Designed miniproteins, single chains, continued (2). Designs and how they scored, part 96

Each design is a single chain, and the fold is of that chain. pLDDT is the mean over its residues in the fold that is shown.

## One batch from the design tools (miniprotein)

Design m7323
Fold by ESMFold2-Fast:
Structure m7323 (fold): chain A 62 residues (1-62)
Amino acid sequence: MDLTKEQLAKETLEVIRELAERGQSVSSLRGFGGISRIPLYDDPELLKKFTEELEKIIKERE
């Protein structure tokens, strides 16, 4: 990856928070945040972390 995992995680969290504030769905967050920046599907560990953060944010919004 061109970015460190730490930088990628930070950027992903920022995108997740922004989309969550707009009330976007999990599938929208996954597609937009991962695909438009850095393909999270290329790193299963990052994809797992991304999903964990999505679930946490959704729970907070419930």
Scores: mean pLDDT 54

Design m7324
Fold by ESMFold2-Fast:
Structure m7324 (fold): chain A 87 residues (1-87)
Amino acid sequence: GPLSEEEVEKRIEEEAELLEKTYGLDKEEVKELLRKLYEALKNGNLEEAIKIYEELYKRIAEALAKQGVYSLEDLEKEFEEFLKKVK
């Protein structure tokens, strides 16, 4: 069944907190992006939803690079190595 607005906001809060703790992203900025994502999905706007997913991925990659954990190039290399194993 459809999620209530309260349940959606709770999921946004939980997802934003997880991304803050895991990647060090700004919680309020992530919450804003997730609200826009859920609104796009609710309206069937797939183009907007894809754009928001790309923005979230970019922010995660930039945060990891800034923390010195690994670079975007290192992440791409790990994906290439994974693909070699699965052909």
Scores: mean pLDDT 74

Design m7325
Fold by ESMFold2-Fast:
Structure m7325 (fold): chain A 91 residues (1-91)
Amino acid sequence: MTVTLTAHPDGTVTATAQTDDPNLSTIVLSLRDEAGRLLAIKSAKGARTVTVSVRAGGRPQTYTAEGVVVDKSGLIAATVTSPPLRLEVAP
């Protein structure tokens, strides 16, 4: 499983989770700010890729994303946290 964070010129932050797990049931992707506040969460059943986007705030801060893969037995198969992404100011 991979989880990536991308900053866009319009000040949008996009998190993408992708897995090739053959026993995949659901991906849960969460995006958090520097204080650990949940900014966005998305789950997708049967999808191998999940994407969420948020507009970055006007304050410099670090963002992180976490992806969780739930298998067909309802167990957590993988948990992956992205490298932190720091944005100085929204344009």
Scores: mean pLDDT 80

Design m7326
Fold by ESMFold2-Fast:
Structure m7326 (fold): chain A 109 residues (1-109)
Amino acid sequence: MSPAERIDALVEKAKEIALRMAEFVDRPEAAEEIERLTAEFLATPADDLEGKRALLGRLVALLDRLWAEVAPRLSDAERTELGRLLAEFRARLSEALALLDEQLAARAA
């Protein structure tokens, strides 16, 4: 699998987790924005690494805002489950971001 294919696969997995989080908290507007940002990421050319990096940053910021808004209103059990999903999402995006940063560093050399 090429680095670009691996990044796209990680982002698709992150999308599925993010959509599960949006469904869990009943935020259809967040689900629509997740789908929009992911579609824009996949439509971005593989050589536009800076554009892809910026889109992943926006997706992280969206989920961080969603967590900050809903976490204080959740039960301990709900917070544990949603926190688990957020950790899985962050792990997938961190791997994708690391791969993008490696490619950006290679281009800067």
Scores: mean pLDDT 80

Design m7327
Fold by ESMFold2-Fast:
Structure m7327 (fold): chain A 67 residues (1-67)
Amino acid sequence: MEEVVEELEELGRRAREAGEQDPSGKPEYDTAAAVAEAGARQTRETGDVKLGERYKAATEKALAHAE
Protein backbone atom coordinates (compact mmCIF):
# COMPACT_ATOMS: atom_id res chain seq x y z
CA MET A 1 0.00 0.00 0.00
CA GLU A 2 2.58 2.64 1.05
CA GLU A 3 4.77 1.75 -1.95
CA VAL A 4 2.00 2.36 -4.51
CA VAL A 5 0.94 5.56 -2.69
CA GLU A 6 4.56 6.80 -2.84
CA GLU A 7 4.70 5.92 -6.56
CA LEU A 8 1.48 7.88 -7.20
CA GLU A 9 2.75 10.88 -5.20
CA GLU A 10 6.00 10.83 -7.19
CA LEU A 11 4.14 10.59 -10.53
CA GLY A 12 1.96 13.55 -9.50
CA ARG A 13 5.01 15.61 -8.52
CA ARG A 14 6.79 14.81 -11.81
CA ALA A 15 3.65 15.67 -13.81
CA ARG A 16 3.35 19.05 -12.06
CA GLU A 17 7.03 19.78 -12.78
CA ALA A 18 6.72 18.70 -16.44
CA GLY A 19 3.71 21.02 -16.86
CA GLU A 20 5.73 23.96 -15.50
CA GLN A 21 8.53 23.23 -18.01
CA ASP A 22 6.13 22.74 -20.96
CA PRO A 23 3.35 25.39 -20.92
CA SER A 24 1.75 23.94 -24.09
CA GLY A 25 1.31 20.54 -22.39
CA LYS A 26 0.45 21.96 -18.95
CA PRO A 27 -3.31 21.13 -19.02
CA GLU A 28 -2.58 17.45 -19.80
CA TYR A 29 0.22 17.29 -17.20
CA ASP A 30 -2.04 18.99 -14.60
CA THR A 31 -4.74 16.40 -15.37
CA ALA A 32 -2.23 13.55 -14.92
CA ALA A 33 -1.08 15.07 -11.61
CA ALA A 34 -4.69 15.38 -10.38
CA VAL A 35 -5.36 11.70 -11.23
CA ALA A 36 -2.19 10.61 -9.39
CA GLU A 37 -3.02 12.78 -6.36
CA ALA A 38 -6.60 11.43 -6.17
CA GLY A 39 -5.27 7.88 -6.54
CA ALA A 40 -2.74 8.31 -3.73
CA ARG A 41 -5.42 9.70 -1.41
CA GLN A 42 -8.03 7.01 -2.17
CA THR A 43 -5.47 4.18 -1.94
CA ARG A 44 -4.31 5.46 1.46
CA GLU A 45 -7.92 5.87 2.70
CA THR A 46 -9.16 2.45 1.46
CA GLY A 47 -5.98 0.34 1.60
CA ASP A 48 -6.95 -1.02 -1.84
CA VAL A 49 -3.66 -1.62 -3.68
CA LYS A 50 -5.48 -2.66 -6.88
CA LEU A 51 -7.31 0.67 -6.89
CA GLY A 52 -3.92 2.38 -6.57
CA GLU A 53 -2.56 0.32 -9.48
CA ARG A 54 -5.53 1.39 -11.64
CA TYR A 55 -4.90 5.07 -10.80
CA LYS A 56 -1.21 4.56 -11.60
CA ALA A 57 -2.12 3.11 -15.02
CA ALA A 58 -4.55 6.00 -15.65
CA THR A 59 -1.84 8.54 -14.68
CA GLU A 60 0.71 6.88 -17.00
CA LYS A 61 -1.84 6.95 -19.86
CA ALA A 62 -2.55 10.66 -19.23
CA LEU A 63 1.21 11.40 -19.18
CA ALA A 64 1.69 9.50 -22.47
CA HIS A 65 -1.16 11.56 -23.99
CA ALA A 66 0.59 14.79 -22.83
CA GLU A 67 3.87 13.72 -24.47
Scores: mean pLDDT 79

Design m7328
Fold by ESMFold2-Fast:
Structure m7328 (fold): chain A 109 residues (1-109)
Amino acid sequence: SASEKQAALEAIEHLEEAIKSVEEAIKAYERGDILALIGHILRAIGHIFDAELLLKKTNLPEEVKKLLLEAIEHIKKAIQYILQGDIEKARQYLEEARKLLEEARKKLE
């Protein structure tokens, strides 16, 4: 339905903002700016929460829901790798999350 498509697009937009926030967290980590790092991680978590809430409230097509849940897990793993100091793996997980969101957008065409 139109409302389901709108909710899916809104969830994708929140997860795209989460990815941007994690990228800013990586930049803060590389500068040694711990307060900025924490702020960007909290912003990413907020966007993930908003996306998860949308997924719980809407009956999305299973293919789209699966892609969005996999993207969420990849973004969470990227955050975990930043905290472990593995910035290269964090970037790899963000790239995979982006591809999952692109696939989800194509399913909504």
Scores: mean pLDDT 91

Design m7329
Fold by ESMFold2-Fast:
Structure m7329 (fold): chain A 83 residues (1-83)
Amino acid sequence: PSETVRRFAQTLQEILDKLKNAKSDIEEIIQRMFAAYVLKQMANDPRIPQDIREEAEQLYKNLWNMSNDEAISELQSLIDKLK
């Protein structure tokens, strides 16, 4: 569980760093698509604690209704809970 959690945290952090450094709307969309994919994988992984899976699923559902700054903030909050 802790190794799986750490790997998801690392993957999301890499996506977050790229999203923060995105220079165009296309780059932002691409990184948000990768974030959505990873969040869905987390939500469906039984090795992840239920509370974290529920947060990942909620973030996945709401990701496209957020501004980029809101998405960055929410992703950072989730990553911090995985540490």
Scores: mean pLDDT 86

Design m7330
Fold by ESMFold2-Fast:
Structure m7330 (fold): chain A 65 residues (1-65)
Amino acid sequence: SSDDYALDQLGNILRQEGVPEDKREEILALYRKRIEAIRNGDLQEAINYFNQMLSLLEQTKRAQS
């Protein structure tokens, strides 16, 4: 599915960027929840999950610097 493709692509990018496995799983779980929120029409929930993903990515980048 398009969702499976997007998850696989995101996972690959995170791995290439050196994001640790535990953080990759956390980000991917948030991405899955965001997809579900969009399907349910819960735009605020989708925005909240997206913001959590961005925060984790930023924290991971700082930890690796």
Scores: mean pLDDT 84

Design m7331
Fold by ESMFold2-Fast:
Structure m7331 (fold): chain A 94 residues (1-94)
Amino acid sequence: SMEDLEEALEIVEISKKTIEEIGSSLSPEEMALVIATAAQEIAEKIPDEELRKEVLERGMEAARRALSLSPEEAKELALELLEWIEKQIKELME
């Protein structure tokens, strides 16, 4: 529903703000957990099955990659993922 997509955008915005504020202070494991949790919560709100699957797959891959990155690189990866997700959700709303 449109309400579910609006909730998905709210999760994206809160996640982006959290990562911007504290992302550089997180361990690789903490960042991986933040990415995986955000992707799962966002995907639950996406009614489109193919996009839901892609958000989960990209989110889990990003979480895995974050374990091998510096804090700054992991933060940039997480923000790039969330910006891509935001764009996909906004396209569904138009």
Scores: mean pLDDT 87

Design m7332
Fold by ESMFold2-Fast:
Structure m7332 (fold): chain A 90 residues (1-90)
Amino acid sequence: LSEEKIEKIIEELKKKFPDLTEKELEEIRKALIRVNEIDPLAATLEYLERAIERLKKEGKPITEENLVEEMLRLQEEDLRAVAEAVDKVL
């Protein structure tokens, strides 16, 4: 995950969530790097957007730790949903 790609993702997030503070944007950047080390497929703008929305809904702070946990959890939920859909249809 390049610095250029990270900055591009951050700019897209600023458009979706203009209320994000510079401190929260720094936490988001750290979380994206961390998730990319664990599972690069989860290190996407889509999972970041969904994680931020879920944290806001739950009243949890937007921190590196909370974002990493939610992004990985969302990916696991998506993988489970696909497996369940295949099993039910077949």
Scores: mean pLDDT 79

Design m7333
Fold by ESMFold2-Fast:
Structure m7333 (fold): chain A 74 residues (1-74)
Amino acid sequence: SMAEQEAHAERLVAHFERLMSDYARRGLITEEDVEKAYKTFVEAVLNDPSLSEEVKERTIKELEKIVEKIKKEL
């Protein structure tokens, strides 16, 4: 269902934000590391056959916002 797709996407975005924020706070990642992690998560989203195109687009935009936020903290 759409609700199940949205819940899955929300968990993926939350997981990305938690990992990136923790690593950034500890001084363990660079901007290049954040960009590499972003590309990996985007690839996972694009290759997920359970997600609709709308949910994929929205999820990628949410990941982009997190990347910009984390880069400002580095």
Scores: mean pLDDT 86

Design m7334
Fold by ESMFold2-Fast:
Structure m7334 (fold): chain A 92 residues (1-92)
Amino acid sequence: SRASEVEQLRTLLRSLGADGEQQQRVLGLVEELKKASEEVKKKTSSEEWKEHGPGAAEKAKEELERASNDPSPQNIMDALEALIEAYRELLE
């Protein structure tokens, strides 16, 4: 169920030191990212992605690398926000 999926994700976030507020923020960002990702996959080719400018995508890559090397709640939120911004830029 959706409730079970949410609890599983909260458990993972708690293992990384996330408090309740950080857990709720990450859950919201994951839902935004899922929606943006689905739209990008339908509309944007690799050629359009390169043409629209890799600036936001490069920043998302750097933030994801930072979160991978130091998986703190803040670094994870920063990476998710940067990735959402990169996807939104491709949808414009």
Scores: mean pLDDT 73

Design m7335
Fold by ESMFold2-Fast:
Structure m7335 (fold): chain A 100 residues (1-100)
Amino acid sequence: MEATEEEAKELARIIVEGIELTEEEEIDLERLKKLYEEALKLENTFKEPFENFSEFANFLLKIKEIVKKSKGDREKLKKLLAEETNLKPIVIDHLVELLV
């Protein structure tokens, strides 16, 4: 199935909120697990589902690293997200809009 615009925007929001939670001095693991459960409901927004919470947490850290490497370059960010993550293009477009 193709992801809807609403599903793509919601996953982009979940990813941004998840990254923000990983930047706290004390990570709210309960809130992060709730974001993981919300992401699992949006299965059409990624190429393959996360198998467990650790994969989701590592995915958020990977996106954070990609954002840092892009240094505010939208095209570079979009390319790295497409090459290094399991996100569908429609999600990447909304995620880039939120991050830059």
Scores: mean pLDDT 78

Design m7336
Fold by ESMFold2-Fast:
Structure m7336 (fold): chain A 87 residues (1-87)
Amino acid sequence: SMMDELDKEIDEIEREFLRRAFELLDRETDPAALRAGLQALRDETLKRIREVLEKYLSPEEAEKKLKEIEAGLQQFVDALLAHQEAA
């Protein structure tokens, strides 16, 4: 179904985000550069997600869903940075 295709495309983008986020954590030793890298990755990921949502959903539904995903991605980034600072 169209919804299954949407879910698959979002899932693939989110898996790529997770893979790249953990690669940044492994490679980047400077906390400021790590923060900047994670924020850039978040922004790039949100742009890709917006394009997918706009393909399958109405503008209103796409905006609502994007805001929910944006909040979740920001929470994840904040949690990673807090964990790294506590280690």
Scores: mean pLDDT 86

Design m7337
Fold by ESMFold2-Fast:
Structure m7337 (fold): chain A 77 residues (1-77)
Amino acid sequence: MQALLDLGKSVVQAAKEGYSGEFIRNILETAARALEKAGHTEQARALREATDEVVRAVENGDVEKMGEILEEAARRA
């Protein structure tokens, strides 16, 4: 739970600093693989399902929606 919230905070900060949606996708995919290897399969799945929506929010410049998507994914895990 806390690892996903910390990740969400870092990803929102990266988007504010102008990092691309592809860069953010790479961070989220890397985190999902790490969670899956650690046995947190439900958390990894929730994060993967949220990834496309987060990337779209970044590309649209909607940082608030991006944060909401990541918080919801953390709650579902």
Scores: mean pLDDT 76

Design m7338
Fold by ESMFold2-Fast:
Structure m7338 (fold): chain A 61 residues (1-61)
Amino acid sequence: LPALSPEQQAAVRAAVAALEADPTDSTAYAVGGLLEREFGLRVDGRDAAAALAQLRALAAA
């Protein structure tokens, strides 16, 4: 995974926290859309669990 800026890292961590608090497909869609529009990060998860796994991988890189 490419290195993320500090702002992108903070956004990804916030998205992980949001999905862990509310693990719904609706929340996954909302955080994914925000990350793409504001930070240029695409998370293409088929459901909340897949999106959360992708976000955790991004946060760990």
Scores: mean pLDDT 76

Design m7339
Fold by ESMFold2-Fast:
Structure m7339 (fold): chain A 87 residues (1-87)
Amino acid sequence: MDKVIEESRKAADEEAERYEKEGNLLQARIIRETFPAMIRGDGRELALAQARASLEYAEELKKKGIKTPFVEDLIEGARALLEQAAA
C-alpha cells in the first residue's frame, strides 16, 4: 500500500514540475494541492483543493502587482466553491 502512495506522489510531483517548467504555475499548484484528496478518492475535497490552489495563485499574482479581471474572477470563483462546500 505505502509503495503505491509513494509512486503516485512521485508521479504527481513530476507532473507539477513539468507544468512549472512550461510556465503553467496554476496547474502545478492545483496538482500539489489536490494530491491528498486524490489519494482518498474524495471528489468534494478534490474540488475544494483545486479552488484553494486557484485562490492562492490569484493572491500571488495580486502581490506581484498584476491587476486583471482574470485574477478577480479566479478569487471570486474559488470563494464561491469554498462556500458551497462549507454548507
Scores: mean pLDDT 73

Design m7340
Fold by ESMFold2-Fast:
Structure m7340 (fold): chain A 77 residues (1-77)
Amino acid sequence: AAALEALRRELDRLTAEFRALLAAQLRASPRADDVDADLAESEAALAEALARLEAEVGPTAALERLIAQLRAALAAA
């Protein structure tokens, strides 16, 4: 329980950081006409990916994998 809760908090933190980075990039774009809709689509895709992983490997392993992917994406940005 405690480990799962810690992973969920870390995912929320990384998702917020990724959202802030994506929002800054989208707002800098001259064609940014609906930043909030683009962010909502990205967040929905992330939620779907987590749900799919939870079904395959269980909630703890799914969170660990998604957190690792988000950390790698942020480091590459």
Scores: mean pLDDT 72

Design m7341
Fold by ESMFold2-Fast:
Structure m7341 (fold): chain A 100 residues (1-100)
Amino acid sequence: SAEERQRTIHLFVQTAEIIEKVIEGKIEIKKLAKEKGLSEEEIKKILEEFNKEADKIISEWTAKYKANIDDLAKQEAITAEALKRLEEVKEEYLKKVEEL
């Protein structure tokens, strides 16, 4: 149905925004860590820790998103909150790298 198509497109767009935010965070953290002279092994450990925190946010986002499958406005609000949390985690890891 048109409603099913709309829900599918909405999920695709929101998922893409979440994934893009995580990828951008990894790129920024890796760039700063390289500029600070960290080894590839040290960078890998930092990115693994960042991934672990991002995965928690994605898991919570996925659960809340699915719980609100018939409410597009709530799904958008849930995605906005997840994006905000991902930005905060990125900023935390950038600060940790700067302080090394």
Scores: mean pLDDT 89

Design m7342
Fold by ESMFold2-Fast:
Structure m7342 (fold): chain A 108 residues (1-108)
Amino acid sequence: MIEELKKTIEELGELADKLFKAAMEGNYREAVELARKLSETAKKGIELLEQLKDKVNPELADKAIEYFKKARELAERIEPGSLVGAMLAAFYATQAIKYAKEAIKEIE
């Protein structure tokens, strides 16, 4: 389960980087597809963090969940002509990843 969470976090990091680049380049078709994948993968990340909350730092897990939820909300609202929403979705996903990694690290 923790290894599944780590794999999901790595995938989310790659998706966030790609989404930010696509948004900066004005590639709306790629940004929409990457946002969809980010939202789906973030949902899995939220579910894994909720399942593992008693085995990781719960405060950091809650912060990660909150930022993944914000990333998903923005990812679902990407429209042609708005690059800000896509970049913010990538930013919140990056913050969520940071908190998720710290939550796992605190198990030591």
Scores: mean pLDDT 83

Design m7343
Fold by ESMFold2-Fast:
Structure m7343 (fold): chain A 95 residues (1-95)
Amino acid sequence: PMSEFEAKTEEDKEVLELAKKILEIIKEVAEEMKKEGKNEATPENVKEAEERIREKLLEYLKEKGLDKEWIELVEEGGEGLEKLIEKLKEEMDKI
């Protein structure tokens, strides 16, 4: 009956905010690419989407002053972004 994703500490709140922001950035990039007619999942369009997501995430992480490890994972692009999402899922499981 209670929300299992309710933030209990400042760290938990930061993880939840990051998860929400990642989802918002993914949706924003998808909508931008759809408006540009780049909605087909070609290798080129997927790479462009990943690069746009990476740039927006890096800007958010730097603005929030989050750990260098998280920033480095996003800066790697592609594989680094996947590792960031996996790490975020692991942290979410602890909440």
Scores: mean pLDDT 67

Design m7344
Fold by ESMFold2-Fast:
Structure m7344 (fold): chain A 84 residues (1-84)
Amino acid sequence: SVERFRAQLATAPPERVARLLATLEAEREEVEARLRELAERGELSEEEAERGIRLLRERLALLREAAAADPETAALAAALLAAR
């Protein structure tokens, strides 16, 4: 759940939050495209694909919120994204 993920982020070290944010920011479009392709092939329902996309976006929003609250996390996430 979103609430459980928020609780996990509150206890996570800055480096872990930064890595998760950098990974999701870098991979978001590819993951969303893959979920849509699976739905088009009939391997997922459209509801399952949209739920997956919604959950991904909700997690990304929570990670961005956590990074905005901590300059160290924000700086590390930006550096990790730039290294890709």
Scores: mean pLDDT 82

Design m7345
Fold by ESMFold2-Fast:
Structure m7345 (fold): chain A 91 residues (1-91)
Amino acid sequence: MEKIEELKKKFKELKKQIEKLLKELEKKGADPKEIKKYRLELEVLEGVYLIIEGLYNAGLMSEEETIELMEKILKKLEELKKELEEKLKEL
């Protein structure tokens, strides 16, 4: 219960940070095709996250399974954030 709420907060924070990085890359003239790719990647990860949350709320997924899958999504978001930060340094 408390762990899931912490993971939800972390998801919202990471999403906000990634959106800010994407906006900064656009302002610095990064390739629009690469920006579109990263936006789609964020959208897919958010979609999967929302499905996990929905399954948990419907009682179709245990707390343990929900935590494991949410942590996996958060790791992917952290990887995306790092990649975007590295791209920003190249500009």
Scores: mean pLDDT 87

Design m7346
Fold by ESMFold2-Fast:
Structure m7346 (fold): chain A 84 residues (1-84)
Amino acid sequence: MQEYQELLRQAEEYIRKAEELLERRDETLREGQARAEASSDEQERQQILEETQRLVEELTKKAEEYLELATKYYLQAGDLLKQL
């Protein structure tokens, strides 16, 4: 029982971390778009958009990794219940 609760807690922790990264992704995208729109220099605008896209992709990938870890812990918790 305690082991099951610990697995669920770890899954919830990874979901929380993924949510924080996804919120940061959305914020980064919003900030990047605003900065690009504010720029009067075409080259600077392109650099901002490229940097923003790279950061968004990096944050998304990291969030997906945490969601995969959360899924593994949920599956382990489910398997533990089936063995009882």
Scores: mean pLDDT 84

Design m7347
Fold by ESMFold2-Fast:
Structure m7347 (fold): chain A 76 residues (1-76)
Amino acid sequence: LEPLSEEEFKELHKRSVNGEKLDPEEALRLARWLAEKYGIELSEELRKKLESRPLTFEEILALVHEQVEKEKKEKE
């Protein structure tokens, strides 16, 4: 999978605002981009959740944010 561009990020957000769900590949690319931005590595558990069903942009953002908070709490 190619890295997500900033333009693609904006397009995915726009599609989600229109009520569209992202396919698993788009969801994975978005989650990887967010994970890199937050300085975390995408977990296999999160990756599996992203592949389980089509998700909205907000759902993907929430899942990545949940992993970020868990890692912060576990480290300190």
Scores: mean pLDDT 74

Design m7348
Fold by ESMFold2-Fast:
Structure m7348 (fold): chain A 90 residues (1-90)
Amino acid sequence: DPRAELQRLSEEYRERQVELMQALREKAGVTPEQLESPEVNEAISRLSLELADAGHKAAEVIREHGGSREGIEEARRILEETFEKLEKEL
């Protein structure tokens, strides 16, 4: 069921986004109080914008393919490439 696969994909990458944000915070050695740091907030904002852009592109690919398996796989590749790139920059 493509609709169930879409929901699973969305949840999987949302969880991965949380993990990536936590990894960024841990790498910076930042406590919750230090999250007010402009440098950390700028990095988090940039990351969020890049992930949002990838999410929009993934949704567009799915729409163009009418929710087919091929569209879902293409969307997964876009998201995977974006996350891999961001994880390597950490």
Scores: mean pLDDT 73

Design m7349
Fold by ESMFold2-Fast:
Structure m7349 (fold): chain A 81 residues (1-81)
Amino acid sequence: KEKEIIELGVKLGVPKELAEEIARMITSGEDPSELIREAVKKDPSRVNAYVEFLSTLASKGYIDKEMYRKLAQAIAEGAKE
């Protein structure tokens, strides 16, 4: 699961280090919302990469509906700053 999430993130344009940390947090039950918000804020040009990443994670069942909503909000908040 973790390796699949990392490979997917990198393929979609998420930086490898961030894809690794997001995958670790998701698989350990931690909330990566703050990490994603800060990452998008630092590099808003990658907003679409994060959106596609989360949509694919949800469609494959790697994250549930509640986690998807939290992470989608984090992307939106990061993009505003």
Scores: mean pLDDT 82

Design m7350
Fold by ESMFold2-Fast:
Structure m7350 (fold): chain A 56 residues (1-56)
Amino acid sequence: SKQQKLIKQGEASGYTAAELVRIGDQLDGRTTSDDDIKKIIKNGIKTTLKLHKEAA
């Protein structure tokens, strides 16, 4: 669901499925909105992932 959506959108944005799987793994069990998914993809995976991880 959320992880699958993130992977598909990320691939469309030029990220690899492997990178997106890693992001999904770190966000595992967290409630992520559609806006958060867009933010992760558009604003840069590493920076957004770090910020979201700290929020947990």
Scores: mean pLDDT 57

Design m7351
Fold by ESMFold2-Fast:
Parts: C-alpha cells; structure tokens; sequence
Structure m7351 (fold): chain A 89 residues (1-89)
C-alpha cells in the first residue's frame, strides 16, 4: 500500500505529494541536465558503470513522477535507497 511505503521512507503523505509535483514539473529539465553531465564525464570503466546505473535509476524515477505514478515512484525510491546504502557501505 502506498501509505505504508511512504511511512517506510520517513515521509508524510503531504511531503511525498509535494516532492512528486516538484519532480514532475522539473522532470524534463533534470533529465537534460543529467544526460549532459553524463556525456561530458570521462572516467574509468568501473566508475562509468556506477554512473550509468545511477542514470537509469534517475530516469525511471523522473518518468514515474511525470506520469504521477505515486505507487511506482515510492516502490522505486525504496529500492534505490537500499541500493545506495549497499554501494556506499
């Protein structure tokens, strides 16, 4: 259930809705900026793999936000949070 996922993320329902609206409004601009950043980045192959995975994750989140898929966004955010914790540990 959406409310359970939002609670797991440590957010209120109103905070989540505000975040979704902000991201939906800025989705195209954020995607363009992130894509441009990736194209100009020169790094070892291992580091590039991490950036590509991060890019895919960001693209999925912004597409879900743009489509107002609140449940899909919350689920993806939870998975992403777990992935970030594993990679930064």
Amino acid sequence: MLEELIKQLGMSMSEFREMMEELAKNAEELLERFKKSMENYVAPEEEKKKLEKTYEYQVELLELAKNRDYLGFAQTLVKGQQWIEQELA
Scores: mean pLDDT 74

Design m7352
Fold by ESMFold2-Fast:
Formats: structure tokens, C-alpha cells, sequence
Structure m7352 (fold): chain A 82 residues (1-82)
């Protein structure tokens, strides 16, 4: 699985793609997001998929997780199969 991420923060817009097989550090480096935010997005998507949820539900879980951070204004996540 691969995540396409676009996050608008107070510092600007961050856009990138990473695999769910990537580490939190690799996800952070590929998106420009902090390890905490990138890790939250990654882990929320992984948790949703591990529960048998759809790609749409995993994307929504990742978006809701990112929006829980006060510096995050807007989030779009797309989960695709590799």
C-alpha cells in the first residue's frame, strides 16, 4: 500500500507519497512533515487496514489523525495498492 498525502499547515503545504512499508522517518523525509505527524498518518492507515477496513476508511482515519494536530489546517490522504 502507498499513501498520497497533501497537508496544509501554518508553515505551508506539504505534499508527498510514501509506502506503508516505509519507516516513520522515511515517511517524514518523503513528505516534509514532522516525524510525529507523518507517523500519526502512517500508523492510523495501518491500524485501519489491519482491522479489515477499506482503503477509503484508512484514508479517512489518517486524515482525522492529522487534523487532531493544532498546526494542521487541511489534509487529503489517498490510499492505493502498489
Amino acid sequence: YKLKVEVKTEKGTFKGEFSLSDSVQEASEKTGLSPVVAGSIRNSALQALSKGQSLEEAAKAAEESALSFPDVLEVKVEVVEE
Scores: mean pLDDT 82

Design m7353
Fold by ESMFold2-Fast:
Structure m7353 (fold): chain A 81 residues (1-81)
Amino acid sequence: SGLDMVNGSPEERAQMVIDLLLSRFGSVGGLAHYLEGTYGVPYSDAGKAASEASRGLGRGDVEGGGRGGAKIGELMLKGAG
């Protein structure tokens, strides 16, 4: 859930981003499209958040990936409200 993405540890948030990008959607664009279609998040905002999370994880930066995951969670909560 969006709350788990916001309130999880950096490692938990990074793992959730990995699961979303690689196992469910296969790409940054796929995740961004899911956020747009499911939560009504503007594609530009969704794409930026997904790209930031993916870049952090690609560098082995768990903290950066976790911050990107928290941003994704905040967008999910905003779109659901």
Scores: mean pLDDT 69

Design m7354
Fold by ESMFold2-Fast:
Formats: sequence, structure tokens, C-alpha cells
Structure m7354 (fold): chain A 100 residues (1-100)
Amino acid sequence: SSELKEELKKLLEELLKLVTEAAERNGRPGLAESARRTAERFLEALEKDDLEAAKKYFDKFGAIAALVISESRAAGDEELAERIEKVMKELTEVFDELLS
């Protein structure tokens, strides 16, 4: 669905901004760059309808987000960690719907 792909892109852009800002604050610029590259590869896979590649990059992005959430909590930034978790959950629900 084109509508689901647009919703997914919007949620990914929001999540990427939160994850990269958090990673930069935590002194992890390499993790922020990895998140940007992974999001780019995910979007390319979606545009090509390469669902196997999209799943792979989605899982990798999720792992990066989980690390950023953990490090943000360790730094005392619970509000940011909760915001990232919320958007990641919404993104996961939309992606699961797209794969159905």
C-alpha cells in the first residue's frame, strides 16, 4: 500500500531524528551514522519491494534503537528513551501491516 509506505517513511524519519539526536548526546556519533545508513538501506529495499532486505535492515535499525534507548536510560534521560520506544512500536506495527 502506498499509504502504508508513506506512513512508514514518516514514522521512520521521526524515529531516525530521535535516535540520532540521542546517540549524539550520548557521545556515539558512529552509532548515529550507522542509524542513518541503515534507515537509508531500509527505504531503498522498500522502494524495490525487496521485503527480505527490508526485514534485515528493519531488524538492524531496531537493534540500534534498543542500544540508544538503553544508553539514554543509563544517562538518566528516561523521557527520551520512552519517546523512542513509542515511535519504534508504532513503526513496527505499520511495518507488520505492510508485510501482511
Scores: mean pLDDT 89

Design m7355
Fold by ESMFold2-Fast:
Parts: sequence; C-alpha cells; structure tokens
Structure m7355 (fold): chain A 104 residues (1-104)
Amino acid sequence: SRLVEEAREIGREAIRGLEEGVSREEAERIFRRAAELAIREGFVTEETVREVAAGATPRQLLLLALTLAGSMLKHYGDLEAAAEIEEFIRRVEAELAKTLTPPP
C-alpha cells in the first residue's frame, strides 16, 4: 500500500543516516517525516512526539523515526520490513551499549 511504501522510505533514510552519520538538521528532517506520518495515521499525538523528541540527540531522533516506521509497517502487515527494522535497531543498541557508561 501507499502507506507501507512511505514508511519503508522513511525507514531506509533513517537506517542510512545511522550507518553514514548525519547532521542534526538532517536527523530532525527524517524524524519530522516519520512523526507527521504517524500523527496523520493516528499512531501518536503531536504532544507525545514533542515529549519523546525533547532533548534527543541526532542518533536518538533517527532511532525514534525507525521505531515509528517499524510500528506502522507492522500494523499495515509488512512484517518482513518491520522485522528488518527491529533487527537493525537491536544491532545499533548493542553497538552503543559497548561504548556507553552504565545504562541510565
């Protein structure tokens, strides 16, 4: 469906940003695309998006964008694309855990 294709595109952009590195401005652009789609489709409110994004780093914004894209893909039945995104998120989190101070 059109929504599935849009969510896949957002997921691809966020993955590329996490792999290649991006500016804060670019991360915010990708996150805004994901958030606007999720709000439009009724997955999340503007208030929730604002609260979750408050103080987020560029990497955290991209992970949030991936989480929103994956949730939408799963809901609309693209389980394979959703699983790929979930696996990528787990891999990124595992890599970050190796360099982070004790978890907050």
Scores: mean pLDDT 82

Design m7356
Fold by ESMFold2-Fast:
Structure m7356 (fold): chain A 87 residues (1-87)
Amino acid sequence: LLEEVKKLLEELKKAIEEKAPASVIFELLVRLAEATDRFARTASREELEELAKLLQELYELAKKQNVTFVAKVLSEMYEGVQRRIAE
């Protein structure tokens, strides 16, 4: 499950860097959100901490590239993961 999430994060990062169409970025975001939600329900603390770090890195890239809707969604996912870690 973590490897699936990591693969989607890499695909989304590449799409942002290559300035892919908004429709492609949106589809990857939806898939990432679904995979992240499923993963977070069963993940260990260590896996959640790794995911939080990867989400933060992608958030910074999205901000730098001015892809504001992606940054907002990533921020919301990051907060969800942080809440799980705090439990």
Scores: mean pLDDT 82

